# Ledger of designs, part 85: designed miniproteins, single chains, continued (4)

Each design is a single chain, and the fold is of that chain. pLDDT is the mean over its residues in the fold that is shown.

## One batch from the design tools (miniprotein)

Design m15146
Fold by ESMFold2-Fast:
Structure m15146 (fold): chain A 57 residues (1-57)
Amino acid sequence: MMDRESLIERAVAAGLSREEAERVVEEAIKQAGGDREKLLELADRNLTRAILDRREA
C-alpha cells in the first residue's frame, strides 16, 4: 500500500508504536484536507519528527 498504511508501517519499523504512527497520520490527513500530495508530505514530516523525538529520549 502506497498511502497511509505504508507510512504507518515505515514508522513502526523505525521504532514508533502503531498507535503513535496512526495518530500522526490521522493528524496529517486532517491538515491535508483531502489533498493527496499534502497528506504524504505532512505525514512524512510528522512521522520523521515523532521518530526523532523518540530517539532523543
Scores: mean pLDDT 71

Design m15147
Fold by ESMFold2-Fast:
Formats: structure tokens, C-alpha cells, sequence
Structure m15147 (fold): chain A 64 residues (1-64)
């Protein structure tokens, strides 16, 4: 099963750097960065991706 790291962040560049470091540590196969979403919206998106694509999503919320 493919592992997808879903990262929600305020700053795209900052979130991307953190996402790459976390993906390396967690063995994630793919990174998806989302901006402008609330923590709850990002969690709902993660569940939807698991259902639609058959992947395991590791959600990470970065404060603001």
C-alpha cells in the first residue's frame, strides 16, 4: 500500500521542507502539500484520499 504524507501548512516553502524531512523519516512514497485548508478540512481530505486511491495517508498539521 502506498504511503502518502499529507501536510497542511500556512507557508508553502516551510511546509514543503518539513514534509520532505518527515517523508524521509516515515518512509512515505508521496508528499501532498495543502495550503489554505483548516486542520479539519485536511483530515477529511486525508480520509477521502485513502478511500479514493487506496493509499495510507499520514496527516501532518502545521500550526499557521
Amino acid sequence: MKKVLLVRGEDEEKARKIAEELAKKLGADEIRLVTGLSDEEARELAKRLEEEEGVLVIPVGLKL
Scores: mean pLDDT 73

Design m15148
Fold by ESMFold2-Fast:
Structure m15148 (fold): chain A 78 residues (1-78)
Amino acid sequence: SKERKAASLYTAGNINKVGAEVSKELAEKKLEEAKKAEEEGDLEKAKELYELAKEYEEGARLAEEASEELFKKAKELE
């Protein structure tokens, strides 16, 4: 039924929303670690941590986009 499909899409949307939140938290943590490494003069470590933070930020963006599309599809079935 449309109702069951909508419920499944809302569930998938919420999973992606949680994934985005986790990825954002990881990005923030890596940015803090990068700043500390930079302050300590470890520019190589700082660069690696900044790159990892960007990867988590991109992951969060993709998960947010997936969540929004899934919620949109769910609403279209209501």
Scores: mean pLDDT 89

Design m15149
Fold by ESMFold2-Fast:
Structure m15149 (fold): chain A 59 residues (1-59)
Amino acid sequence: MREELIEEAERMLRAALSVPGVSEEQARALTVQELVDMGVPREEAEEIVREAARRLREE
């Protein structure tokens, strides 16, 4: 489900952002590539990561 992928993207973004020196842009790019490597189409991965990043910013 899309929701499960968004939750996984949120987890990946949190992990990437916990590394000193990693920017939000870099974390998003890495998460998109990870989803693509899992078989998610790039356009869909970008939408998922955008939603995940939005949710993290609202926290």
Scores: mean pLDDT 80

Design m15150
Fold by ESMFold2-Fast:
Structure m15150 (fold): chain A 77 residues (1-77)
Amino acid sequence: EIEELKKKAKELLGEAGKVVEEIEKTGTPEEAEEARRKALEASYEAIKSYQLGLKEGPEYTKKGVKKLEEALEEIKK
């Protein structure tokens, strides 16, 4: 359901924010900036995929959520 995908996307965005915040406290400013940049880029593309999903179907929304998950895992590595 679309509502479940929205909740998952919101939770992933919140988790990305917390990861960036932890890097800001323990890492260098350069590391924090890079992590934030990656999180913002992934968020932007997920939003774009969500908007396409509203017009062309839920498949695009699912792709956006998956892309967010992959980006979050990459930031954590």
Scores: mean pLDDT 70

Design m15151
Fold by ESMFold2-Fast:
Structure m15151 (fold): chain A 75 residues (1-75)
Amino acid sequence: MEKEIEEALKAAEKAEKEGRYKEAGTAYFNIGVVYYEKGDIEKAKEYFDKAIALLEKAGDLEAAKKARELRDKLL
């Protein structure tokens, strides 16, 4: 699990550095889901917020909206 998160973070960071904002946003969204499932609500919110910002930067308004809706439901 932790190693899988580390690999996912490296992939997300690489996509972000390369300007692949939709891929980076999707990757950070998935990382947020994993942290939520582990009960780490603070990190889940952090990664969802980062994902939303990157998806908006990519112009994927629908994906950004879905990410916000899920974040708001997590409490």
Scores: mean pLDDT 82

Design m15152
Fold by ESMFold2-Fast:
Structure m15152 (fold): chain A 67 residues (1-67)
Amino acid sequence: MKEEEKKKEWERIEKSIRAMGDRALADHLARHPDLTPEQVAALRAGIDASRDETLKAIKEMEEEKEK
């Protein structure tokens, strides 16, 4: 049961972090409407990379704390 709870919590965390990234991008674009398509693509790539790295770090840290 604890492992199933961890999987559900991880899915919730993953969804939350993805939603945060989407909101951060939307907010930044709203504040900087004059960004070029290249700048928008670079910003999105950075957010996606940061999200993936954050998720990996959280999962790794949580697994280590469970030892």
Scores: mean pLDDT 76

Design m15153
Fold by ESMFold2-Fast:
Structure m15153 (fold): chain A 71 residues (1-71)
Amino acid sequence: MGYRLTPEQRAADLAELRSALEYAKKQGDEETVRILEKQLAAAEASEDGFDQDVFAALGLATYGISKAIKA
């Protein structure tokens, strides 16, 4: 069973990926930036690419944002 993304969930996932990417770039965390760029590219290229990649990206988004806030 793959999750069928709702329009709201897709928009939220893309917004979170972009937000985390922006904050990771400000931190200079090249590894996190690279991972988030790959996740964003996959999400934009594939309408069905959000399943497990989304959960991974959300974890990375929280990580990047959390570190940026602490800095």
Scores: mean pLDDT 61

Design m15154
Fold by ESMFold2-Fast:
Structure m15154 (fold): chain A 97 residues (1-97)
Amino acid sequence: NPLAPHALSPREVAERLREIAEELRELAEETGEEALLRVAELLEEAARAAEAGDLEAARELLLEAMRLLDESELSPESRRKAIALLFAAAVALTAAE
C-alpha cells in the first residue's frame, strides 16, 4: 500500500482536523454563514475522536459534517472552500493507520 509510508499518528490527524476546523471558523466569520460554524464544531469533535484513537467515530463525524454542508444554503464560493477543507480532512483520516 503506497500510503503506508505517509501514515499519520492519531495526534497528527487530530492536529490536522483542528487546523481545518479553524479555517472553517474563519470562513464563517468572514461570510456570516452559521452553517460553517456547525461544520467546524463537528470537525473539532472528529479531532477529539481521532486523538482518542477512535478513527471510526472521527470518520462518522466527518460524514455528518459533509451532510450538514450539503443540506445548508451557502454561497457558491463558501461551498467550494468548505468542500476543499472537508476533502483535506478526509485525506488526513485516510492517511491514518
Scores: mean pLDDT 82

Design m15156
Fold by ESMFold2-Fast:
Structure m15156 (fold): chain A 60 residues (1-60)
Amino acid sequence: SYDEHLEFFKKIFSKMPKETLQELLPFFEELSRGAPDDPLTHAALAAVYLALGKEEKAKE
């Protein structure tokens, strides 16, 4: 489910350097646009935004 994927990615990304997350962000944005209804890519993108402190973006 989306929530299970979100918690998984939050645990992984919370341990990564912010510089690495910033480099990954455009990659996940592209993936999410290509698969707008995919809960896995949406969860990963939301988790990256949360790890970067961009909570409003994570709500999209």
Scores: mean pLDDT 78

Design m15157
Fold by ESMFold2-Fast:
Structure m15157 (fold): chain A 69 residues (1-69)
Amino acid sequence: SLEEQKQAEIEKLKEELKKVADEMGRTIADARRYGREHSFEEAVRRMQAAVDEATKKAKELLKKIEEIN
């Protein structure tokens, strides 16, 4: 049904949101480890970039979920 297809699309977008969050978390964890051993300035830059990229991707995915209703 149309509703089943919409629900399937929403679930796929939710899976992509989880991937975005998980990827951001891994990048932040790696950056924090790098900072402890080498450079906190570079670590902060990488963390800021990861958060910015994740925020942009998340906003796009959330908009798609809203458009599907």
Scores: mean pLDDT 86

Design m15158
Fold by ESMFold2-Fast:
Structure m15158 (fold): chain A 71 residues (1-71)
Amino acid sequence: LAAEAERYAYAVFSSVPGVSEEEAREVARLAGEYVEAREAGDEERAAELGRRLEAAVEEAKAKADAYYASL
């Protein structure tokens, strides 16, 4: 369910140090769109959204690393 994926993604990303509430909401939106694309059988869109989600995960990791390095 897209709404469930959005809630999960928001909860996870908003808990990452250095990730803003706005950034967490954007990732949640991408997660919902990814689930919807998968449910619709739109493999090309799902692949593109999947790559964007993977990039968001790497960016969040970098932000967390930078946050702890600044302490």
Scores: mean pLDDT 81

Design m15159
Fold by ESMFold2-Fast:
Order: C-alpha cells, then structure tokens, then sequence
Structure m15159 (fold): chain A 93 residues (1-93)
C-alpha cells in the first residue's frame, strides 16, 4: 500500500490550525486535508488557503462547512511554493 499521512499547519489570526489527511506519495495525485476549526476562525483559515491557491496553484479547492470543518484538496508542494503561514509534512506508513 502506497499511502502517506499528511499534516498541514496553517497560521491564521495569530493561531496555528491543523488539517490532516491521507493520500498517495505520488506528487501528481491530489490529496484531501480536513480540520475542525472554531467556526469563528474558519474564514481566516480559508483565506490563507485561498491565497495559497491564488499565488501557487498548490491548493485545488477549499470548502468551509457550517460546523467549522475546513476541507482542502492539495497537490504536493515544492519548498518554493510554501507561504510563510503554511507548513506541510507527511509521514510514510
């Protein structure tokens, strides 16, 4: 099985929020990241992700759910495609 666990740390409004998911190690396959964020903070987290999408194209979609869950579809980022507010890590099984 060729799966990896992903963790995306997003700094928004002075706080750090974690989105997690599983995907393939293949950099051409997008993976889904999901995190439970306080409903009041979800717009700030989504704004950072949408800015990352606009500046690099690493983020393919961002969805904010009514309960404060944030979901992002992301491809593997190169180091030069990372924003200062974003850290991405993965762990092989």
Amino acid sequence: METVEYALAVRADGEVFLLTGTGKEDPEDPFVLTGKVPKERAPAVAEVLRRWQAETGVVLSVEVHPDGTVTAVVRKARQEELLAEVGLAYTRR
Scores: mean pLDDT 73

Design m15160
Fold by ESMFold2-Fast:
Structure m15160 (fold): chain A 63 residues (1-63)
Amino acid sequence: DIEEAIEYIKQLPTDPSLSVSKIVGIIVRLTSEDPELAAKLAKIAVLSSTDPEKAIAELEKLL
């Protein structure tokens, strides 16, 4: 879920390994259902490692 991804991105500064693993899990689940959304999430996941605030804003646009 996009809301879960937002939650894990907020936790990146304190637990980057867990947050990345959870975001990847969401992307994998979406790949067969909505590959366009999965691709967008992958791009946002990369952004979240350098700019989590902007990544959260991009995820909110998908809600």
Scores: mean pLDDT 71

Design m15161
Fold by ESMFold2-Fast:
Structure m15161 (fold): chain A 62 residues (1-62)
Amino acid sequence: GGGPFGRGVRLFREGRYAEAAEEYRAYLATHPDYAEAWRNLGLALERLGRLEEAAEAFERAA
């Protein structure tokens, strides 16, 4: 696919965690109940050391 979620996954694999987080946030703006995107956002935020924001994203994924 060519959507923000797919771009986020690719960027995360490339180690581009800040850009991955922005793509996941763009996806979640229109799909706020997609737990997998919240989980992936949390993982990207952990890699950036943004641990409090990561915890919030994981809570949204539950």
Scores: mean pLDDT 88

Design m15162
Fold by ESMFold2-Fast:
Structure m15162 (fold): chain A 65 residues (1-65)
Amino acid sequence: MEEEFEKIREEALKRAKELGAPDSQIKSLNRLIDEAKKLGLTPEEIRRLVDLALESIEAYLKKES
């Protein structure tokens, strides 16, 4: 389980960086994953939360352009 959570984190952070997310958003994404793990969410639930967070980041960046 821990190994799967770490893989989700690495993939999420890589995608956020590829989108051009600022360090503040990357830090928020890390916190989201840590809090979800603490609440006992499954890897599948965390992947869904990450996808929503990345969608929000992408939408924000498009508005700033």
Scores: mean pLDDT 80

Design m15163
Fold by ESMFold2-Fast:
Structure m15163 (fold): chain A 58 residues (1-58)
Amino acid sequence: SGAEKAAEGAREAIERGDKAAAGAGAHESLQMVRSGIASEEEAKRALEAAKEGLAFAA
């Protein structure tokens, strides 16, 4: 849930052009996935959104 929320925040930041928020949300989502908080399906969705957020922030 937290990983999905962080990924959603990153996606919204991309839509408004906020690179700092997109990167921060992507990193937070990845950390939650790594810590095992997210289910496998949630982890997959979070990883996809995080890749987009990190690419946009770069």
Scores: mean pLDDT 73

Design m15164
Fold by ESMFold2-Fast:
Structure m15164 (fold): chain A 92 residues (1-92)
Amino acid sequence: MEELVEEIKRLMEGAAENGARVEAEVRGGEVVIRISGLTPTQATAVALRAIGLALDGYDVSVEIEGDTVTIRIGGLSEEQAEELVRHARSLS
């Protein structure tokens, strides 16, 4: 689970470095990360990384909506969820 948090942080950082907007919130016991302002290629790359985490057995789902990728993460502790939300805010 700690590796999941670090991988998601790196994914958020890479998106922000490429000019995307990164937002995160806690909703219904899940961390919901919304990455917007992506090109189609960037959106595909972000989505594939999230899908890779789901295939590794993590509670991760991904949705692509135009220039936006939404990633939902379950099974995190409250502290881990807060860490991801704070990290996303630091990238804004």
Scores: mean pLDDT 83

Design m15165
Fold by ESMFold2-Fast:
Structure m15165 (fold): chain A 64 residues (1-64)
Amino acid sequence: MEKEKRARLLLTLGGASEGLGEMALSVGERVSPEDREKMEELAEKLREEGRRLREEGRRLLEEL
């Protein structure tokens, strides 16, 4: 698979993961306190993974 196509995929997935993190935070505002804590943890994991995917995609683009 070409590096450019892989980089674009990683950037897209990273953005999607960050968006899902924002959605999890929004859901957390409307659920029980125990579920809110779980949603906040999920949001943090999704945002961290999104950052990793975007960093990898950016690195691949810089190699081209």
Scores: mean pLDDT 80

Design m15166
Fold by ESMFold2-Fast:
Structure m15166 (fold): chain A 87 residues (1-87)
Amino acid sequence: VSQAEIDAGIGDIVLAMGNLAEKRGDYETAVELYKKAIELFEKAGDLRGVAEAYRNLAKVYEKMGQTEEAEKYRQLADEYEALARRR
């Protein structure tokens, strides 16, 4: 197991924890966890993980009424999704 695989695996766990916090309405905790997941996925080179975490971050900011932040992270999610998709 490489360090990148470890970092991506921890990123998946942290992302799942963020999703749980979001479902509970704990948006501040969800934001912190999604940002931590982004750091881990970036370190791992996991562009798909980065995109998913940004998408979830945008969703949480939208629920918080932070429309400008939501739009920023939505654009980042779209960009990383495009980078991750190769046929």
Scores: mean pLDDT 87

Design m15167
Fold by ESMFold2-Fast:
Structure m15167 (fold): chain A 71 residues (1-71)
Amino acid sequence: SQRAADLEVLREVDAWLREQGKSMTADTPLDADQQRLLEAQGRALELVREGRVEEAVALVVETAREVLAER
């Protein structure tokens, strides 16, 4: 199922971001991929506040796939 695959991608990205957060300090600059994912999460939170939850999930998943595909 596409929804199951999307949830798995979100779970993997969440785990990766949590690991990155543990290793980061205030003086550590974000790389381009980390910045792109954080910007997508910020936009997704705005969509959730507007009640557009499905679009928020799609934005985060698509951005994560693009970042992973470019590596």
Scores: mean pLDDT 68

Design m15168
Fold by ESMFold2-Fast:
Structure m15168 (fold): chain A 87 residues (1-87)
Amino acid sequence: SNKEKAEKLVEEGKRLLEEGRYEEARRLYEEAIKLDPNNAEAWTLLGLAYLRLGRYQEAAQYAAKAIMLDPDNEQALDLANQAQGGL
């Protein structure tokens, strides 16, 4: 299913993120969102990849999308605060 494919891309993206391969992780998260646009974790991790790349405006936008999908998502809320602090 598209959901399972998105989840697999999210897990591979996490591995790349740990390796500091932020541009590659970003691309996998963008692909995951195309497959499952309601995956709040994928939006959160996309924002985190943008934060690691120093792209604070994009990080804030994607964190906001994750919060819209899951308002109690602590990781997305923390990401939004970090991104705003970088602006």
Scores: mean pLDDT 89

Design m15169
Fold by ESMFold2-Fast:
Structure m15169 (fold): chain A 70 residues (1-70)
Amino acid sequence: MSEEEKIFAGLELTLDSAEKQILATTDPARKRRIVAAVEDLVESLAPFLSEEQQEEARKRVERMRAIVDA
């Protein structure tokens, strides 16, 4: 497994955990902080990811933002 694949796998696990926390949390401010934290993480890891992996990560963050803003 390449280093890029390992990094993306770790990011996917973090995004899965963030989604669970957002769904479990009732406080809108905490939900927004979780989304902001994963947005920052995706941006920091973007240089180590393929364009396809970046697009997948961005779509996941957009879905989380939609849940928080609903």
Scores: mean pLDDT 83

Design m15170
Fold by ESMFold2-Fast:
Structure m15170 (fold): chain A 65 residues (1-65)
Amino acid sequence: MREELDEVIARLKELIEKATDPEVIRFGRLALKTVEDLKAHYPDNPAAVEIARELLEEVERRVKE
């Protein structure tokens, strides 16, 4: 579970670095902060991984638009 959260964090960082839209970068940074907080407080909770993946999918969607 911690490893899965680390994978989401790594992918979010890559998306933020490649994003050029300020709104996408802002949302991506908020998503990254949220996933890092989930890892800190709920590292072994399956629901935290599901929330993290949903946030990652939303950032990926916004980057592609």
Scores: mean pLDDT 83

Design m15171
Fold by ESMFold2-Fast:
Structure m15171 (fold): chain A 73 residues (1-73)
Amino acid sequence: MSEEEVDRLVDRLAELAKEDPEIARAFGYMLIALALKSGDAETAIRLAQRLAERGVISPEEAERIIKDAKDAL
């Protein structure tokens, strides 16, 4: 997944979060899980960072995901 694709997906999830924050968060976690499962730890880290910046997930959740993803590199 490219950096531009990540940013586009995060923007869509941030928009969804204004109407349904629970579903937006669930989709965010699904995308992170798919990136990790495919061995793309860099994409998982970027997704976690950008989702936290947009308020879709908490900074604490993002920090945990980033730490786990870095351990997988």
Scores: mean pLDDT 81

Design m15172
Fold by ESMFold2-Fast:
Structure m15172 (fold): chain A 66 residues (1-66)
Amino acid sequence: SGVEEAKKLLEEALKSKNPEVRVAAKELLELIEKGDLEGAKEAAKRLLTSSNPEVRELAEKVLELL
């Protein structure tokens, strides 16, 4: 499912050397694990406005999977 693919993507992002990517991944993964898919979508939409292109790319991919 898209949810399981999003979890896998976010678990990989937690291993990023970029601390902003790790923080974004943790926030999104916690929302998905709680079953708050609407909260995860809203958080990802906010992250699309990040100054960090890696954070924006992560958010875009998560939104496509949810």
Scores: mean pLDDT 88

Design m15173
Fold by ESMFold2-Fast:
Structure m15173 (fold): chain A 62 residues (1-62)
Amino acid sequence: MLSELVKKVLEELEKKAKPDDKELLAALEELREEPESIEEEIGRILRAIGALLQEELERKRE
């Protein structure tokens, strides 16, 4: 289940990340790394979702 969520978030980051989008690119690279624990994996997913939400809010603003 968690791996499916990671895959979905990863695909969304790859589609929306622009070369100058440092936050999205950082979240993408972080999700590509092998997690040391379930807690770390959850933390990476939450950070990636946060970056995606921030990007969506910025887009909605302009």
Scores: mean pLDDT 70

Design m15174
Fold by ESMFold2-Fast:
Structure m15174 (fold): chain A 56 residues (1-56)
Amino acid sequence: MAENELSPEQAREVGRALAAAGLSDEEAERRLAELGLAGTPQGEAALAGHREARAA
């Protein structure tokens, strides 16, 4: 999105940052819940980014 709302690309980047910080899937899910992203499309995109970064 063009506004300060989290875009899918930014959400994936958040997920990549969580992976770079060494967070597990459980820890990433918890962090996203703390950010209010759990159950949102942005939260799903961030989890996808986390998985992609772990696979790389």
Scores: mean pLDDT 76

Design m15175
Fold by ESMFold2-Fast:
Structure m15175 (fold): chain A 55 residues (1-55)
Amino acid sequence: LVELAEKVIESMGVDAPIHVIVQMIRKMSDVKASDEELREAAEEAIRRAKERLEE
């Protein structure tokens, strides 16, 4: 899930809203995960991307 969120962030940028990232993951992958699980994955992927940019 985090890997899918990272791909969406790569396309849309780190400022993409979490709910948009969740929607994109659902459209791309037929993932049977809860909205909470997808939000957590999106938040983690954004956190990682921002940490990399701060370096």
Scores: mean pLDDT 76

Design m15177
Fold by ESMFold2-Fast:
Structure m15177 (fold): chain A 61 residues (1-61)
Amino acid sequence: SHMETAERLEEVAKEAESMGFYKDAAEAYRQASIHYRQAGDLEKAEEMEKKAEELEAKYNA
């Protein structure tokens, strides 16, 4: 389901972030946001999008 896929992608993103792989983490958060939106969890979708944007800014600063 979209919800299970979103939750898995969020876990992948958190693991990548903990390892310093910020580009991979940002991509995983963006993918999680899309799947949360498809599942109807707009709050989680916005949270994931914000995390991706913050990591992208930090990596490209």
Scores: mean pLDDT 86

Design m15178
Fold by ESMFold2-Fast:
Structure m15178 (fold): chain A 64 residues (1-64)
Amino acid sequence: MKRIALVAAPTEEAAKEAGERAKEKTGADEVIAVPGLSVEEAMKLRREIREKTGAAVTGVYVPE
């Protein structure tokens, strides 16, 4: 079973930093960091990824 960490942050730098932390905490196989994505959009994307892949998806959201 795949583990995916989805990171949404207002800037590319924030997304990178949060992504590194998320990988460390979750032990995720894949980290998807999306700068400029709203929390609502990130939550929708997390649900879609879980639905499509069956993977365990952890969301990490950094609001602006």
Scores: mean pLDDT 76

Design m15179
Fold by ESMFold2-Fast:
Structure m15179 (fold): chain A 65 residues (1-65)
Amino acid sequence: MAEEIQALYDAGDFLKAVELQYEGIMAQAKAHPEEVEEETVKQLEKLYEALKEGLEEAEKLLAEL
């Protein structure tokens, strides 16, 4: 149980870190659109949405423990 709880906390922290990274990349694409292709921006947006859903599920699992 304790190890499983710790793993969920680690997963949540990891997802938050990845979300922050993608937000940073999206901000860079917005600031320097000439350096990032439009297709890349769309792919990053899709990945961010998937990560956000994963983070919300991880938060829910943590709350139910």
Scores: mean pLDDT 69

Design m15180
Fold by ESMFold2-Fast:
Structure m15180 (fold): chain A 112 residues (1-112)
Amino acid sequence: MARELPVSELPDELRQKILEAAVKAAREMFARLGLPDAEIESIEITRVLEFEDVETADGRKVKRALLVHVRITARAGGKRYEVDVLIEAILDENGNVKEIRVLGYSVRELPE
């Protein structure tokens, strides 16, 4: 079962942890591409899906999980890039984050 949450409904502490994980993933990706000095220009959570009583990507059963789409625009190597990062956040019964995982990312070069 999946429910789309308004991005504005995401608690500030959880939002901050998700954004930090997304930036870390993007920077690690750029470093692997030989672009370690990538400058982050913008970061936005574009979508939040809530799942109840589901199996996580690694096969664990949890009561509550969020699938979060984060879009990052960055400049690296004289070019502009858009990075979409997919994040899984596992929550406890009180809505506190237990675990944050980066499930994947895509990168594309933007026209200048």
Scores: mean pLDDT 81

Design m15181
Fold by ESMFold2-Fast:
Structure m15181 (fold): chain A 95 residues (1-95)
Amino acid sequence: MEELEEVEELTRRAEEGEVGLEEAGEALARARELAFRERGERAERARELAERLRRVVEELGEKEWEKYKEEHEKVAREVAEDLRRIGEEIDEELK
């Protein structure tokens, strides 16, 4: 397939939620490369695809970041509680 056509199909699938962050990021990189390499109308089409993919990557990245923040907060809380308990036990034994 022609690279521009392949990236266009990947962009459509990404907008439909059929691809993950990694695949969308790779498609964005390919669209940017085509925008740099091509000329005229083809370069313009590649830039439009890159803008569309950038929005998809940004949206997916925000969702993954929120998930990581929630998981990180829970783990950090559990670790802090465990460290407090261990510290209290050591202080009691060394007293």
Scores: mean pLDDT 78

Design m15182
Fold by ESMFold2-Fast:
Structure m15182 (fold): chain A 60 residues (1-60)
Amino acid sequence: SVILRAASAEFGISEATLRRYQRLLEVDGVPEEEIRRELMERYGLSEEEARGLIGALKKA
């Protein structure tokens, strides 16, 4: 996905990891709040960056 590739380049997170988070959001029904917290804690994203990434994952 062009969206996942762009997000991978922007945030330094592998496309495979982003696809995993996408599945957690869309298939497993994990709350956005939990994914946002994980992205901030594990990858050092700001709250705005994590929200933007979650929005991109939903469009991908």
Scores: mean pLDDT 82

Design m15183
Fold by ESMFold2-Fast:
Structure m15183 (fold): chain A 66 residues (1-66)
Amino acid sequence: MLSEEVIEKAKKLLQEVIGEVRERAAGKSEEEQLAILEEILEERLAKQSEEVREAAEELREQVSSE
């Protein structure tokens, strides 16, 4: 199981990414907003530890699951 500290870091990272996407993608099409989201996530996750990346992906899937 991932530690609570790693989960907290992943949540903060996702919140920062969402905030940045809202700022950069304001007034853009839905497809452009998704492209910007993916770009920012890839860039930020590449600089994070593997544990934080795993936690962030798990949290993202939980939110996006139908």
Scores: mean pLDDT 72

Design m15184
Fold by ESMFold2-Fast:
Structure m15184 (fold): chain A 77 residues (1-77)
Amino acid sequence: MSLEEVEEEVRRLRRRVRRPLDPSIKVDVQGLYKKNPLAALYVEAAELYRAQGDEARAAEWRARAIELAPDDPTVLA
């Protein structure tokens, strides 16, 4: 999936959920975005799916983030 496709999906999720990420998670995701923007978007998508109660999709997106940034604590949390 392209970076643009992931960004569009995250924008849709933000509009649907309308709840901001927890401030600590938001800071960690912003830090990850500087090192690996695709992994950061996958983490944000996972958190937004989890906020909707879709734990299966949340787990899938988090697994993708782990593949890209396995040593990052933001991805592992």
Scores: mean pLDDT 72

